# Designed miniproteins, single chains: the designs that were tried, part 20

Each design is a single chain, and the fold is of that chain. pLDDT is the mean over its residues in the fold that is shown.

## One batch from the design tools (miniprotein)

Design m670
Fold by ESMFold2-Fast:
Structure m670 (fold): chain A 81 residues (1-81)
Amino acid sequence: MPSFLEWLNELRLRLNEVVQANRDAPEEERLAAAHAVADEMVAEYTAANPEVSEEQRAALRAMAHAMADDMVAHAARRQAA
């Protein structure tokens, strides 16, 4: 069972990979791809941690989506530099 820190690090890696893979796609398509990965990662974490409540799952999903949004925005700034 992955620790929260191991899961968080894996989330960052997978989000970075999907953002880079879709770097030439429109922003809305990049966001959709990143959000899909975030949703899958949250589902994997909650399946491995059955003690997580629905409220905690919603909070994890919100956090993962916020991280995806930030990575897409940050990647756009790096491309502009």
Scores: mean pLDDT 80

Design m671
Fold by ESMFold2-Fast:
Structure m671 (fold): chain A 89 residues (1-89)
Amino acid sequence: SEEEFERLVIEYGDLRREAQRLIDELAKKNPELAARYSAELGELDAEFQRVLDDYRAGKLTLEEAIERLKSIIGRLRQLVDDMRAELAA
């Protein structure tokens, strides 16, 4: 549904802000590791933007856009979890 799509867009934004905070915190302890996570976040941002652009241009169906967003969000959640584990060590 359109409501599910908009919810996933909001969820990505919330997780992305959390990821950026964790990158900033990691940079204080391990700037090289923080740079690697920042690059991975940048790749996810590019993929996320492509899904939005392609959906708005009519190149993706709603169902295809939702499935791609779920995949991207799952990868972003993993990135956040990995960074939390690094900060806890």
Scores: mean pLDDT 91

Design m672
Fold by ESMFold2-Fast:
Structure m672 (fold): chain A 69 residues (1-69)
Amino acid sequence: SIEELIETFENSKDKKKRVEAARKLLATGKEEALDYLINNLHLFEDDLEADIIAGLAGIKLAIKKRFPE
């Protein structure tokens, strides 16, 4: 569920598990999950930002839905 993915993203001590949780949240395509990731990118800022960029397509899609221009 989204709640389990959020828990993994916030609390996992394994960097790879956190990145996978972020990617899975993006892959759901749900606004709730995408909004959560947009607001919490700072949790990965120093170590894994480049890896997360590959998963950020979903976040970009969520933004585009709000601003369809």
Scores: mean pLDDT 64

Design m673
Fold by ESMFold2-Fast:
Structure m673 (fold): chain A 100 residues (1-100)
Amino acid sequence: SSELEEAKKIAEETAKKLKELVEKKASDDEIWQVVNEAKVKLSSVIKDKELLNKIFSILYTGATRIIKARKAGDVKTAIEIAEEMKKKIIEELEKYEKSK
């Protein structure tokens, strides 16, 4: 659906922004701001509460792991976690589409 394609774009844009923040050594607050913005945008396009909750869990887990990697000085791992988070969100969106 057009809503699922928009959700995929939000996931891609969110991962890109998180990678940029990691490279710029941005604050934990800036990382959470990007994640919270993504949650607001996804809530506007995803009607299914179970799907939305799964994606929110991926975003929360991803953000906490990125912050831990950054505090350890592991920029490469933080970037890889942002990419993994995007892939997991897209996977959940595709599973939902196939279940219709």
Scores: mean pLDDT 88

Design m674
Fold by ESMFold2-Fast:
Structure m674 (fold): chain A 94 residues (1-94)
Amino acid sequence: SLLELAEKMRESLLAYIEGLKASDLPEEVKREAAVTVGLIAFDELIKLSTDPAVIAKAREAKARLVELRKEKASLDEIEEEFRRMMDEIIELIK
């Protein structure tokens, strides 16, 4: 189901951020990796959903990640936005 996929995607995004925080990669590389994985995840939700509200929210999430990249946001800020964006999308799917 789309709900089960979205819940697993939320878990995977947060686990990925935790792995990046534990790595010895430069801050810029960690940020680019986090944003890239998030953009891929939200793009998959757009492709798999037929709900205009879910599609619109996922597009909004992608735009927000692009802004966080431009602002050179911390991994903690990107993690908080992953939580917020996924929670909003999950509520729309329920």
Scores: mean pLDDT 89

Design m675
Fold by ESMFold2-Fast:
Structure m675 (fold): chain A 57 residues (1-57)
Amino acid sequence: MPTADQIVAAAVAGREASGITLDDAQVQALRDRVEQILQQQQERAATDEWFRRISLG
């Protein structure tokens, strides 16, 4: 699973390839958003695994 840093770095590189430079505040906001999404995905996966284990009796 890619880290938030890897996803942000790829997004910034894509923008720079298009001639757009992001400032530090924009990069930080993007990182915060990516971390939030990854956290939600990890929490869902952990909940599903826990439910699977208890459901097996």
Scores: mean pLDDT 75

Design m676
Fold by ESMFold2-Fast:
Structure m676 (fold): chain A 89 residues (1-89)
Amino acid sequence: SSTSRLNKEEFREEADKLIQEAKEYEAAGAPPSYVGDLYEEAMRAYYKSGNYKESAQAYDRASEYYDRAGHLAMAEWARAKSQEAAAKF
């Protein structure tokens, strides 16, 4: 369990910024694995903020980009985490 005392709103703001960065990297033609990593970081921040729906959505995006990159194991992991987050919502 996390001992962090960061406000949940701060984690949500961090996640929103990571989503924006992921979209900018996608528009710039960055490798799919880089975009997937940013969505994974956003997911972790949404999960810590208690925004489980947004966390699940970010995991779904990460899995799509990991599939495109050929990282099957990472894509399967992200899908499992999306299901876990969705079960909390």
Scores: mean pLDDT 82

Design m677
Fold by ESMFold2-Fast:
Structure m677 (fold): chain A 94 residues (1-94)
Amino acid sequence: VEELIKRVLDELVRLGELTPEQAELLREGLLKAYENTKDPAELKAFLNLARGLPEMLKDKEKRHPLPASSLSNEELKELIEKGLEEQLEANKRE
């Protein structure tokens, strides 16, 4: 999971979606969420969120035509946290 998070964020940096600084902050937040997760449903949601980060950032650009790299660290964190909560709820219903 930790390696998956790092690889996804590194890929987003390579694609120009995130700055290295933004990726480091998101990595810390995602790792903290993972460490606090024991529920299989939460773990599944977390993995799906990590895999879906590129799509989430592209969807943000559709509504707000700004490059993902122009988002503040606070805005990116809120987007990721909301996405994680939505995936947790969706997986609980399955």
Scores: mean pLDDT 60

Design m678
Fold by ESMFold2-Fast:
Structure m678 (fold): chain A 83 residues (1-83)
Amino acid sequence: MKNISAIVEPIAEKYGFKVASIEEKNGEYVVTLKKNNNGQEIEVKLYFDTSGQLQGYDTKSKLSKEESSELVQLVLDINKASQ
């Protein structure tokens, strides 16, 4: 069984995010990442299957083009690490 915290925390920290929670929902793991960027809170949810493989992500936060690019890179790094 993959340790999702050990996979996600170093990558999240690299991109300035903190792991706010790791929860199991419907057999999937939901990791909530938070970043404060100059008074604006960015929240991202990552969805993992029971094997610890990344299935998807979402955010309701309004992102700049730069922040959106960084989020995509964070997701790609996590996906690679979760393989």
Scores: mean pLDDT 79

Design m679
Fold by ESMFold2-Fast:
Structure m679 (fold): chain A 81 residues (1-81)
Amino acid sequence: SAAERAALAAGIKALDYVSPEQANKIARGVLEAAREAMRLPPEEAIERTYEAAKKIASQYLSEEQAEEVARAAREALERAL
């Protein structure tokens, strides 16, 4: 649930900059990373998800845009936890 919210937020933000296909790839990557991170304590899960989202988004986006995507994922995860 929380991981799915983080992935959805990342995907929606990515749509501001990339095609739906690329946004879906970013969202799926963030979902996998967030699910793995959810095995950690909440604060570590949030940080690990943020770093992973930034790294994944950076493959498709500028550093500034990737940071926006990572912040969206982090904010969604913080609200869900």
Scores: mean pLDDT 87

Design m680
Fold by ESMFold2-Fast:
Structure m680 (fold): chain A 88 residues (1-88)
Amino acid sequence: MEEEKKKIEEELEYRKKLQAEATKALRAGDEDALRDIIAEYYARFAGVTRADLDRLIATRDQAEAEALNERILAKLEPYVEKLKKLKE
């Protein structure tokens, strides 16, 4: 359990780091850096490519956005469940 807890904490820390970097890019108005950070997030948690994200942005397809969000949530759900069990 301790090893699993550390792995979950590391994964959540990585997610927080990406969110902090995205916030910095937004403040700087660096859209290229923001897109790269978002692409890294989706690649890690949803298994999508940069090209898929560029297509989604260009077409503004709501259904594709919803499908990506569902994949991310499905990837994160096991971590949320383990955190509930490890809370004291």
Scores: mean pLDDT 66

Design m681
Fold by ESMFold2-Fast:
Structure m681 (fold): chain A 61 residues (1-61)
Amino acid sequence: SAEEAAAGAARLAEEGNLGSATGAAAQAWMVYGKEAGERAARAGGVSIERARELAERGQGL
């Protein structure tokens, strides 16, 4: 779910894995849409712009 994707991004960021957190946000964007991707990026404290770029390239986690 979009909520699980946001929780996953937050967990990865807490573990210091910001690259994987951004990838998780990008995958949320690809699977659940823009609002879910932005939510996951905010939850992970990662760049919304970078998550969008990765989603556009099909590079979600």
Scores: mean pLDDT 82

Design m682
Fold by ESMFold2-Fast:
Order: structure tokens, then sequence, then C-alpha cells
Structure m682 (fold): chain A 62 residues (1-62)
């Protein structure tokens, strides 16, 4: 058992459910997250990226 504080994956609490998503959808979400994170400079932007990823995952699961 990891001791993650609150990773965006854990915060979404559907690590297993999200994994059931197609690999393609998962890769797309991770790609966007990574790219945006690389450009994020401050905490506010990082939080925004996390929210965007969460929204995308929810949309894909709907």
Amino acid sequence: MELPPAEWVDVETDGLVTRELSPEATRAVLKITREKLEKAKNLDEIAQVSREVADRVRAAMA
C-alpha cells in the first residue's frame, strides 16, 4: 500500500475504473497532462491541469 497524499489519480478514486478505459483514452489523457505540466509554472496552473484531466476522464466515462 502506497502512502500517497492525494494524487490526481487517487483523488479521482477510480484508478481501477479508469484503467478499464481504453488504453487509447488513457494515453490521450496522460499525454495532455504531461504536456501541460511541462508548461505549468506555478501551482495554480498545475491545479488547472489536474482539473482538465479529471474533466476529460469523466467525459470519456460518461
Scores: mean pLDDT 58

Design m683
Fold by ESMFold2-Fast:
Structure m683 (fold): chain A 102 residues (1-102)
Amino acid sequence: MKKVQVTGKNGTVSPPSTDKESAEMAADLIHMLEKGDGGKIIEEVKTSDNPDPFSAASTLLGLETLLSTAESQKIKLDEDVREKAEEAIDMLRSALPSGEEL
């Protein structure tokens, strides 16, 4: 699944048309947070003592995957979008039963 590894001695080559990929990733994050099932799950976690752990874990994995992919592909995310995603991840982690050691 590694797309293109361009190692150029002539300098840093950025992939063309990254603006669309950045916008799509930002839209997916916003959709998960505000308009999609992820937004509803985050709101449920904030207001409910008994959030669904499977739905919360699925949303957490989705958000972490999007952030990890953006960082791996060096896609620029807006600071506001990144902060919202990181805050949502923190809330979801706090709501899930943490029986794991570090």
Scores: mean pLDDT 58

Design m684
Fold by ESMFold2-Fast:
Structure m684 (fold): chain A 65 residues (1-65)
Amino acid sequence: SVEERARRALAALEELLAQDPALARALMVKYLGEETGRALYAAIEAGDRERALALLVEHFRAQGR
C-alpha cells in the first residue's frame, strides 16, 4: 500500500538524516521538490511523524506508487 511505502521511506530517511543530514535533505528536495522536500525534512527533524507520513503518502499517490 501507499501507506506502507511511506512508512518504509520515512524509516530510511530518518536513518539517513541521522547519519548524513546534508545528503538526506538534498535527496528529499531532489525527489519531492524544493517546497515539499523542505517541509518533509523539517517535519522529521521536529519529530512530527504524522506530517512527515502525510507528505510522503501524498507524494506516492501523485506518482501512482
Scores: mean pLDDT 84

Design m685
Fold by ESMFold2-Fast:
Structure m685 (fold): chain A 95 residues (1-95)
Amino acid sequence: DPETLLARAREHLEKGKEYLEKGDFEKAVKHYTEAIDDLLALPHPDRELLAEAFTNLAKAYEKLGDKKTAYYWKSVAYRLLGDIEKAKEYEEKAK
């Protein structure tokens, strides 16, 4: 169960990167969101993988022109990495 979720999450992270590079930002958002859902379903989620997924999700939203949503996900990524000061900075920008 957890190994299947992690393998699927990693596949979605790779597909998200491929779509982001191709300029298909809507599909990048879809795949990063699916990766995050799978990672969060794990009993012991990898904080670094989650932070990477949220950072790339933020980048995809920025490319779509949704800067407020991008700032929100960037704040979540910084919080996961323990950078509370930067997390608060981006959380304010997302308001």
Scores: mean pLDDT 88

Design m686
Fold by ESMFold2-Fast:
Structure m686 (fold): chain A 60 residues (1-60)
Amino acid sequence: SDAYRTFYGFLDTDGDGAIPAEHYAFLAEQFNVPAEQRADLPARFASLEGFEALAREYAA
């Protein structure tokens, strides 16, 4: 959705097309991502599609 694109853009503060590692802990906590799933977060946050899928999976 458009909201996910906008939010991803805000998190991409470096403008490099990926979410900075500094935001992983914050996002994992906000989405209540289980510890066993956190190893995959770098790959999921490397793209808008991965971010959207994670948000749909864990966010209410």
Scores: mean pLDDT 68

Design m687
Fold by ESMFold2-Fast:
Structure m687 (fold): chain A 100 residues (1-100)
Amino acid sequence: MSEEEIIEEIKKKLNEIGEKLQKMMDYLDKGDLEAAKKEAEKVLELAKEILKILKENPKVKEKYGEFVAEQLEKVAEVISKYPELKEIAEELKEIIEEIK
């Protein structure tokens, strides 16, 4: 894949994270903690996939890693507002540090 194709794949995964985050918040509003945790775990898996792509593509990481880290930091801030999701927020923060 070209560097452009790789960054578009990352952007697609970031968009999917946004969709899962919205579902997580909707489940929390309904009091469905189990479903909310499952959506938060999907966010974590997507973040791990992005980290793998960046590790395999050092030039893309150098150019776009900071942007990706900033987007994921906003996601981690939302998740960290919920004490029941603290462990997932902490794991996401570890992934962000590896991207930086």
Scores: mean pLDDT 87

Design m688
Fold by ESMFold2-Fast:
Structure m688 (fold): chain A 75 residues (1-75)
Amino acid sequence: ITLPKNLEEALILAERAVLDLLFDPNLTEEGRERLLTFLREASKKFPEVLPFVKAVLESHRAERPELVAEIEEEL
């Protein structure tokens, strides 16, 4: 997995990963695990990523409550 070069890139890629986890109907099990691994590793490199990811997840809780809870548990 390729980690982002800076915080701005990390936040952009993290938001895309969250949206794919919540809304990609073609997401495979391998794809899901890759995105979760990316979010965990990006959060270790940039401490600001995890609070941002949680805020993005919260903004979609009304649309995908169960999936948001599952993703939060994985992080």
Scores: mean pLDDT 86

Design m689
Fold by ESMFold2-Fast:
Structure m689 (fold): chain A 88 residues (1-88)
Amino acid sequence: SSIVQQLEQLLDRANDLVNEAERAIQAGDLDRARALVEEAQRLLDQIRRLLAQNKDKISPEDLLRLQTLYLMNAGGVVTLQRMIQRLE
């Protein structure tokens, strides 16, 4: 469905932000890393709301896959937040 494609695109963007934040940490740019993590968190909050609002319009198989991708990215954000805190 079109909502599945939208969620996949948003999740891909969230994953790109997480990866870019990790690279920023590796480069020692903690201000950039914080900004990217905050952007990823805002995007994941949007994704979570869209998943909740559209549960009835998504197949069980797609819903499980999208929820799994969401949790992986959310876990990535938490890991990066902890890394930034330890480096400050």
Scores: mean pLDDT 91

Design m690
Fold by ESMFold2-Fast:
Structure m690 (fold): chain A 84 residues (1-84)
Amino acid sequence: SKEKEVKEELKKKVLEEYNEFARQVGEKQLSSDEVKLKFSYLVGKLEGLEIGGPVAMPTDPEYQKAYQQGIEEVKETLEKKVKE
């Protein structure tokens, strides 16, 4: 289905974003707070795509916001692309 094809494309893009995030962490380009914020955002994107392991929702309001933003962006993109 087109929905399945779009989800697979978005999964690939999120994995590419994760690899770039891992590189930035390894090269010490991010503060501990930036790491947590970006990680929460990426986990939100994976949750929006129905991918991921057992990851608890962040408790900190700022990280919750990043997590929810990731979910929202993925759902919006999926809905838009599926309707094309």
Scores: mean pLDDT 76

Design m691
Fold by ESMFold2-Fast:
Structure m691 (fold): chain A 70 residues (1-70)
Amino acid sequence: GTPEELLAQAEKLYNEGNALFDKGDYAGAEKAYRQALELKPDFSSARHQLVLALAALGRYDEAEKVWKSV
């Protein structure tokens, strides 16, 4: 895909993750945020929300690892 297509897909996945997070589906949110970060690794908002989703799941070691990634 073009860079523009990849950015649009990352934003779509981030928005889907936010909808799942708001419903309390933290596992679904994690998957969506990880996919967004695969397309856009510098997506700070998706990384921050992934940390919160992992913490909500009790996966604190993974949350810390993601938080420390730059």
Scores: mean pLDDT 85

Design m692
Fold by ESMFold2-Fast:
Structure m692 (fold): chain A 55 residues (1-55)
Amino acid sequence: MMASQEEIDALKQRLADAIAAGDAQGATQAANELLKAGVSEREVGEFAAATVAAL
């Protein structure tokens, strides 16, 4: 089953926080949870790239 939008938004925030903190392990965990939640690999990659570009 796909995760709720609230859960996906929380995981995206966790990924963004980990990237900003330089926490590679936390970022990898959040990205894997987004994939398990039904978010595409492309969407996760685009979000991560946009987050890095905004730093």
Scores: mean pLDDT 80

Design m693
Fold by ESMFold2-Fast:
Structure m693 (fold): chain A 94 residues (1-94)
Amino acid sequence: SRDLVDAQLAALKAWVERELKGLSPELAAQLTAKVDEIIAETRKKVDELFNEAREKGMPALEVTQRLAQIFNSTQDKILKLIAEAKAEQARKAG
């Protein structure tokens, strides 16, 4: 359901907020803005998947597998951004 997707995206954002601890306010704000964009793109992809699933009568298992692929891609993108932000902070400190 959309409520479960919204809960998953909220949990992902909360995870990111925890990972931002120790970053400067400026870097945290920049990373948060980029993550919000990725979350918005993810929500659009999920909406497109649910529309396609409804129109084509997609099996629940296939919908679940494609949702997992979307969320895995989102997590990978966010992990890369977090790593880049932490590296930037380390460069400014060194």
Scores: mean pLDDT 84

Design m694
Fold by ESMFold2-Fast:
Structure m694 (fold): chain A 118 residues (1-118)
Amino acid sequence: SIEKKLSELFIKMVGNVILLVGLELDVELNGPRSVAELRAEADKIAEDIVRLAEEAVRLIEQSDFSTDEKIADLEGILKMLQQVLELLKRLQASQSTIEKVQATIQKIQERIAKLKAE
């Protein structure tokens, strides 16, 4: 079912966000790492988050959920991606990765605006 697939995607997205938070905590607890190593790890995790978010957006759009339910789910993903963006900036993620997350945020904002206009 779409509901089951969305639940699995949300669990995977949350897991990847925890990994990004873990990178900041690791620097705080175990001392500084190279910026290049942190950037490579952050970029990889962010790319996974973007893929999962884009898949979740597609499933939400294809669902038989009410307009209000679709808006709520999309706003949840949007809020998570905004927090991810701030984490990536602190971890000095690559500019291409930051731009990819920003582009995904913009697409979700546009989808929410269209749903609210219905």
Scores: mean pLDDT 86

Design m695
Fold by ESMFold2-Fast:
Structure m695 (fold): chain A 64 residues (1-64)
Amino acid sequence: SELLEKTRKTSELILEYMRRATELGVDQDTIFEEMWEIQKMAHKGESLEQLRKKIEERLKELEG
């Protein structure tokens, strides 16, 4: 189904975010909270392109 496919791709984006944020030394609680926010945005109908953009923007903020 389309929902399952979007869920799969969203999970891939979240895993990439987790990996990169962990490499930056970001606190585990912050990572988990942001992963959940990304999942909520996807559930609200946000596009994969916008989710990727939000992730990149967030990583830049966390990097300093």
Scores: mean pLDDT 81

Design m696
Fold by ESMFold2-Fast:
Structure m696 (fold): chain A 80 residues (1-80)
Amino acid sequence: RVEELIEILEKQLEELENFYKKNKDKLSKEVQKALEEVIKKVKEAIEETKKTKNYEEGLKLWEEVKKKADELSDLLLEEL
């Protein structure tokens, strides 16, 4: 269960990093920075979940990632 959550988070991190590398030249500096913050939050969630091995705490950290992703979405909307 916890191991599965960690695997999911690590896969999400890889996808976010790949998206950033592929698209960074198309993104504003503000959007790049916001995406870097989301990546940082995912890394934090992975690290803490590995330390605590607590599924519920891991989910709570994932909710913080979602909040940062919402901020990124708002910035993308402003660039439209």
Scores: mean pLDDT 76

Design m697
Fold by ESMFold2-Fast:
Structure m697 (fold): chain A 85 residues (1-85)
Amino acid sequence: AKVTRIEIYVKGELVLDLEVELPLDEAIERLREEEDLLILVYDKETKKAELLSQEGELLKEFDSFEEALEYAKSQEKPVAVLFVE
């Protein structure tokens, strides 16, 4: 799977919005080294999302992007949202 867009949210506010073309595994590894954050993987084809810890541990699954993003924005940690195709 390829990441086509990365959005970073800090305290519920969008601080970075970048179009990219990276393998999902590479994007996750890069984010694990950057800072203490959560990773939200959104699959554009299935419309489902997964919230991961910085270590890549599955914390929560969502059936909609909107529910996933609302949950992520409520967290104290920054959240990197990966849009996957």
Scores: mean pLDDT 81

Design m698
Fold by ESMFold2-Fast:
Structure m698 (fold): chain A 70 residues (1-70)
Amino acid sequence: GGAAERAVRRMEEAARAGDHEALAEEAQKSGTAAVAEGSVDDARRALEIGREAGSEEAIKSGEAGLKAAS
């Protein structure tokens, strides 16, 4: 696990808490770290969390991160 995996864990925590501001922030961090680490799987998981939570900002960040990491 790297920075992308840690950001994904924080996204899971924010989603459980219903904290959409934290969720969007951690989605941005996850995308950046996934690109730096080449972790397509972490980028994909971040997008899934955003979709499950129904956060439009997290979904947008997750889609951008997955595209950039790929």
Scores: mean pLDDT 81

Design m699
Fold by ESMFold2-Fast:
Parts: structure tokens; C-alpha cells; sequence
Structure m699 (fold): chain A 94 residues (1-94)
């Protein structure tokens, strides 16, 4: 089942002041879950795995910073979510 609440939670993380590690790890895990549901391909899965690793690395290296809205990932993530929504709509119509 497509979890709209999960995408809203993701958007909320990007809007709020949070650590870069938390934002990256959350996004990475979301992409991995979407891959298991068949909503994204292996390329997006690998990107998700990379984000989780980057988030963990930032936390361990004490380079984790509070950021007001995690804008660095926002355009790429919004495009991914938009493409995903379009793909799901087409799949349900076919």
C-alpha cells in the first residue's frame, strides 16, 4: 500500500530544523522501503543506501549540523516523489 503519511513525514523533516544525518538517513530508508514495494528501481535503491551511509558517517564524524530545512536534497527528492506518483498512477490505470 502506498503510504502518503510517510511522504508527509518526510516533507516535515525537510521543513523543520534537523540534523543533516537524520534527514539523509530518513530519506535513504524511505527509498529502500519504496524499492521493496516495487515503486523505485535498483538505481534509486543504491541512492537510498548511499544516503543512509552518509547520514551515519556525518553522525560518527561529529560533522552533523542543524540545518533549517534540508534544501540540498529537496529538488532531487521532490522530483523523485513526483515521478513515483506519476508511475503509480499509470500502473493503476493499466
Amino acid sequence: MYEETTFQDFVDVLKESTTESVAKEYLGRLLLEMYELGLVDEEEKEYGEKLVEEGKKLAKENQDKLVPRFTELTPSVLKLLENLAKSLKKEREK
Scores: mean pLDDT 60

Design m700
Fold by ESMFold2-Fast:
Structure m700 (fold): chain A 66 residues (1-66)
Amino acid sequence: SMEEILAKAEELAKLAGIAEARAQGLTVLSVTVERVDDKTLKVTVTTTQGTITRYYDLDELLEKFK
């Protein structure tokens, strides 16, 4: 279903944000995902060194599940 695909896209976006923070040598404290519109996911990764924010195109994420 579309809801299951969206849930997978949100999880992938979180994992991408965490991986990016860890690649920079940062300790991840929390991660959140928010749909800011019908096309964009906002991922906020809170680390001991501050906050990283990334925006992912939902359409591009969903294309990978076709």
Scores: mean pLDDT 80

Design m701
Fold by ESMFold2-Fast:
Structure m701 (fold): chain A 115 residues (1-115)
Amino acid sequence: SMEEMKILAEQAIKYGQEIIDILEEIAKQIPSVQSKVNELKKLLKEMEGIDFSTIEGQKKFVSLVDEFIRIAGEIAKIASKDPSLAEKVKKLERLLAQVNLYRNQMEKLIELEEK
């Protein structure tokens, strides 16, 4: 339902904001990832403006989440080479896994609506 999709989207956005906060801290130590962090901020802003009343809007949200996970995962991989960031990387991996679970639930809801 649209209501279930909105709840999952709100959770994904909330965790996305937590991910960005951690990534901004990582960018202080690894400035080369700042451009990717800025891309994630732009994606999150686009996610906040999605129209969930349409299947097209719901699909666009999932595609934005996929791109968010991909870019954040690349930063986590870079940061994993620095032992001083190990705890932040573990927290990022946990949050990304949770966002991926919401993403998969949203995709299943879309599939059920298109039957």
Scores: mean pLDDT 89

Design m702
Fold by ESMFold2-Fast:
Structure m702 (fold): chain A 90 residues (1-90)
Amino acid sequence: MEEEEIRELLEKITEEVLKYLEENPNTTAKELAEKVRELGKKYGYNFGEFQSQVINLTLLRKEGAEESVLEKELERAVKIILEKLKQKKS
């Protein structure tokens, strides 16, 4: 299912970005945005909604947000991205 694929991709990318921030603690907001844009381009998600949702999820995980909060925000991100993809396929 496309929704599950987007969910798994978001989890994978946010984990990659989080590890990057852990290895590079002096990463600026601009550098973070560039890293997320690069990953989005690699996976074919070249739109701002993808970038903003990945940054949001990564920062929530970095701040130690509860699993229930992370799950709801992940569901929201999947819906936003899926809606954008449907608009492009229409």
Scores: mean pLDDT 79

Design m703
Fold by ESMFold2-Fast:
Structure m703 (fold): chain A 100 residues (1-100)
Amino acid sequence: SSEKEKLVEEIEKKLLGMYLLGAEAAADDPATLAELEALFREISRLIDELVKTGDKKYAEQAKEKLEEFLRLMSRVASPEQLARIRELAEEAKRLIEELT
């Protein structure tokens, strides 16, 4: 539906914002950048499955991967970057829940 499509677009915007901030934070750490890329690929896959199936398990798994991303970022991000990333992650979690 049009409403569901708008929710997906807003989630994608939040994920892009988090990815860009995370990539900036991990710019001097190729291993952390690779882990970041793998996590975002998995989050995108889980959101796609949630959209296709409506199964709440994919929403819960996506939120768990966002928490894993936040733990990764706590190691490399500045306090200012981490605060912005956390805000985007909480917004993304709320939007993901609206897809269930």
Scores: mean pLDDT 88

Design m704
Fold by ESMFold2-Fast:
Structure m704 (fold): chain A 74 residues (1-74)
Amino acid sequence: EILDLEIQAGVHLISAGVAILTKDYKEALKHLQKALDAVQQVLALDPDNQSAQNTAQALQQRIEELQKKIQAQE
């Protein structure tokens, strides 16, 4: 159900935010990826959902930026 997927995405977004505040970027990345997976499933069920499209795009950008930050630390 779409609502369950939206709740799942929200929980992972909150967890990612907490991880970023504690500078646990690898943990934040895992949660952002799980949130994106949930949003992509919403889009598979409702491809015209503008809110989900915008959220997926924003999550993809945040994931890419965070991946670059982690790689720069390596």
Scores: mean pLDDT 81

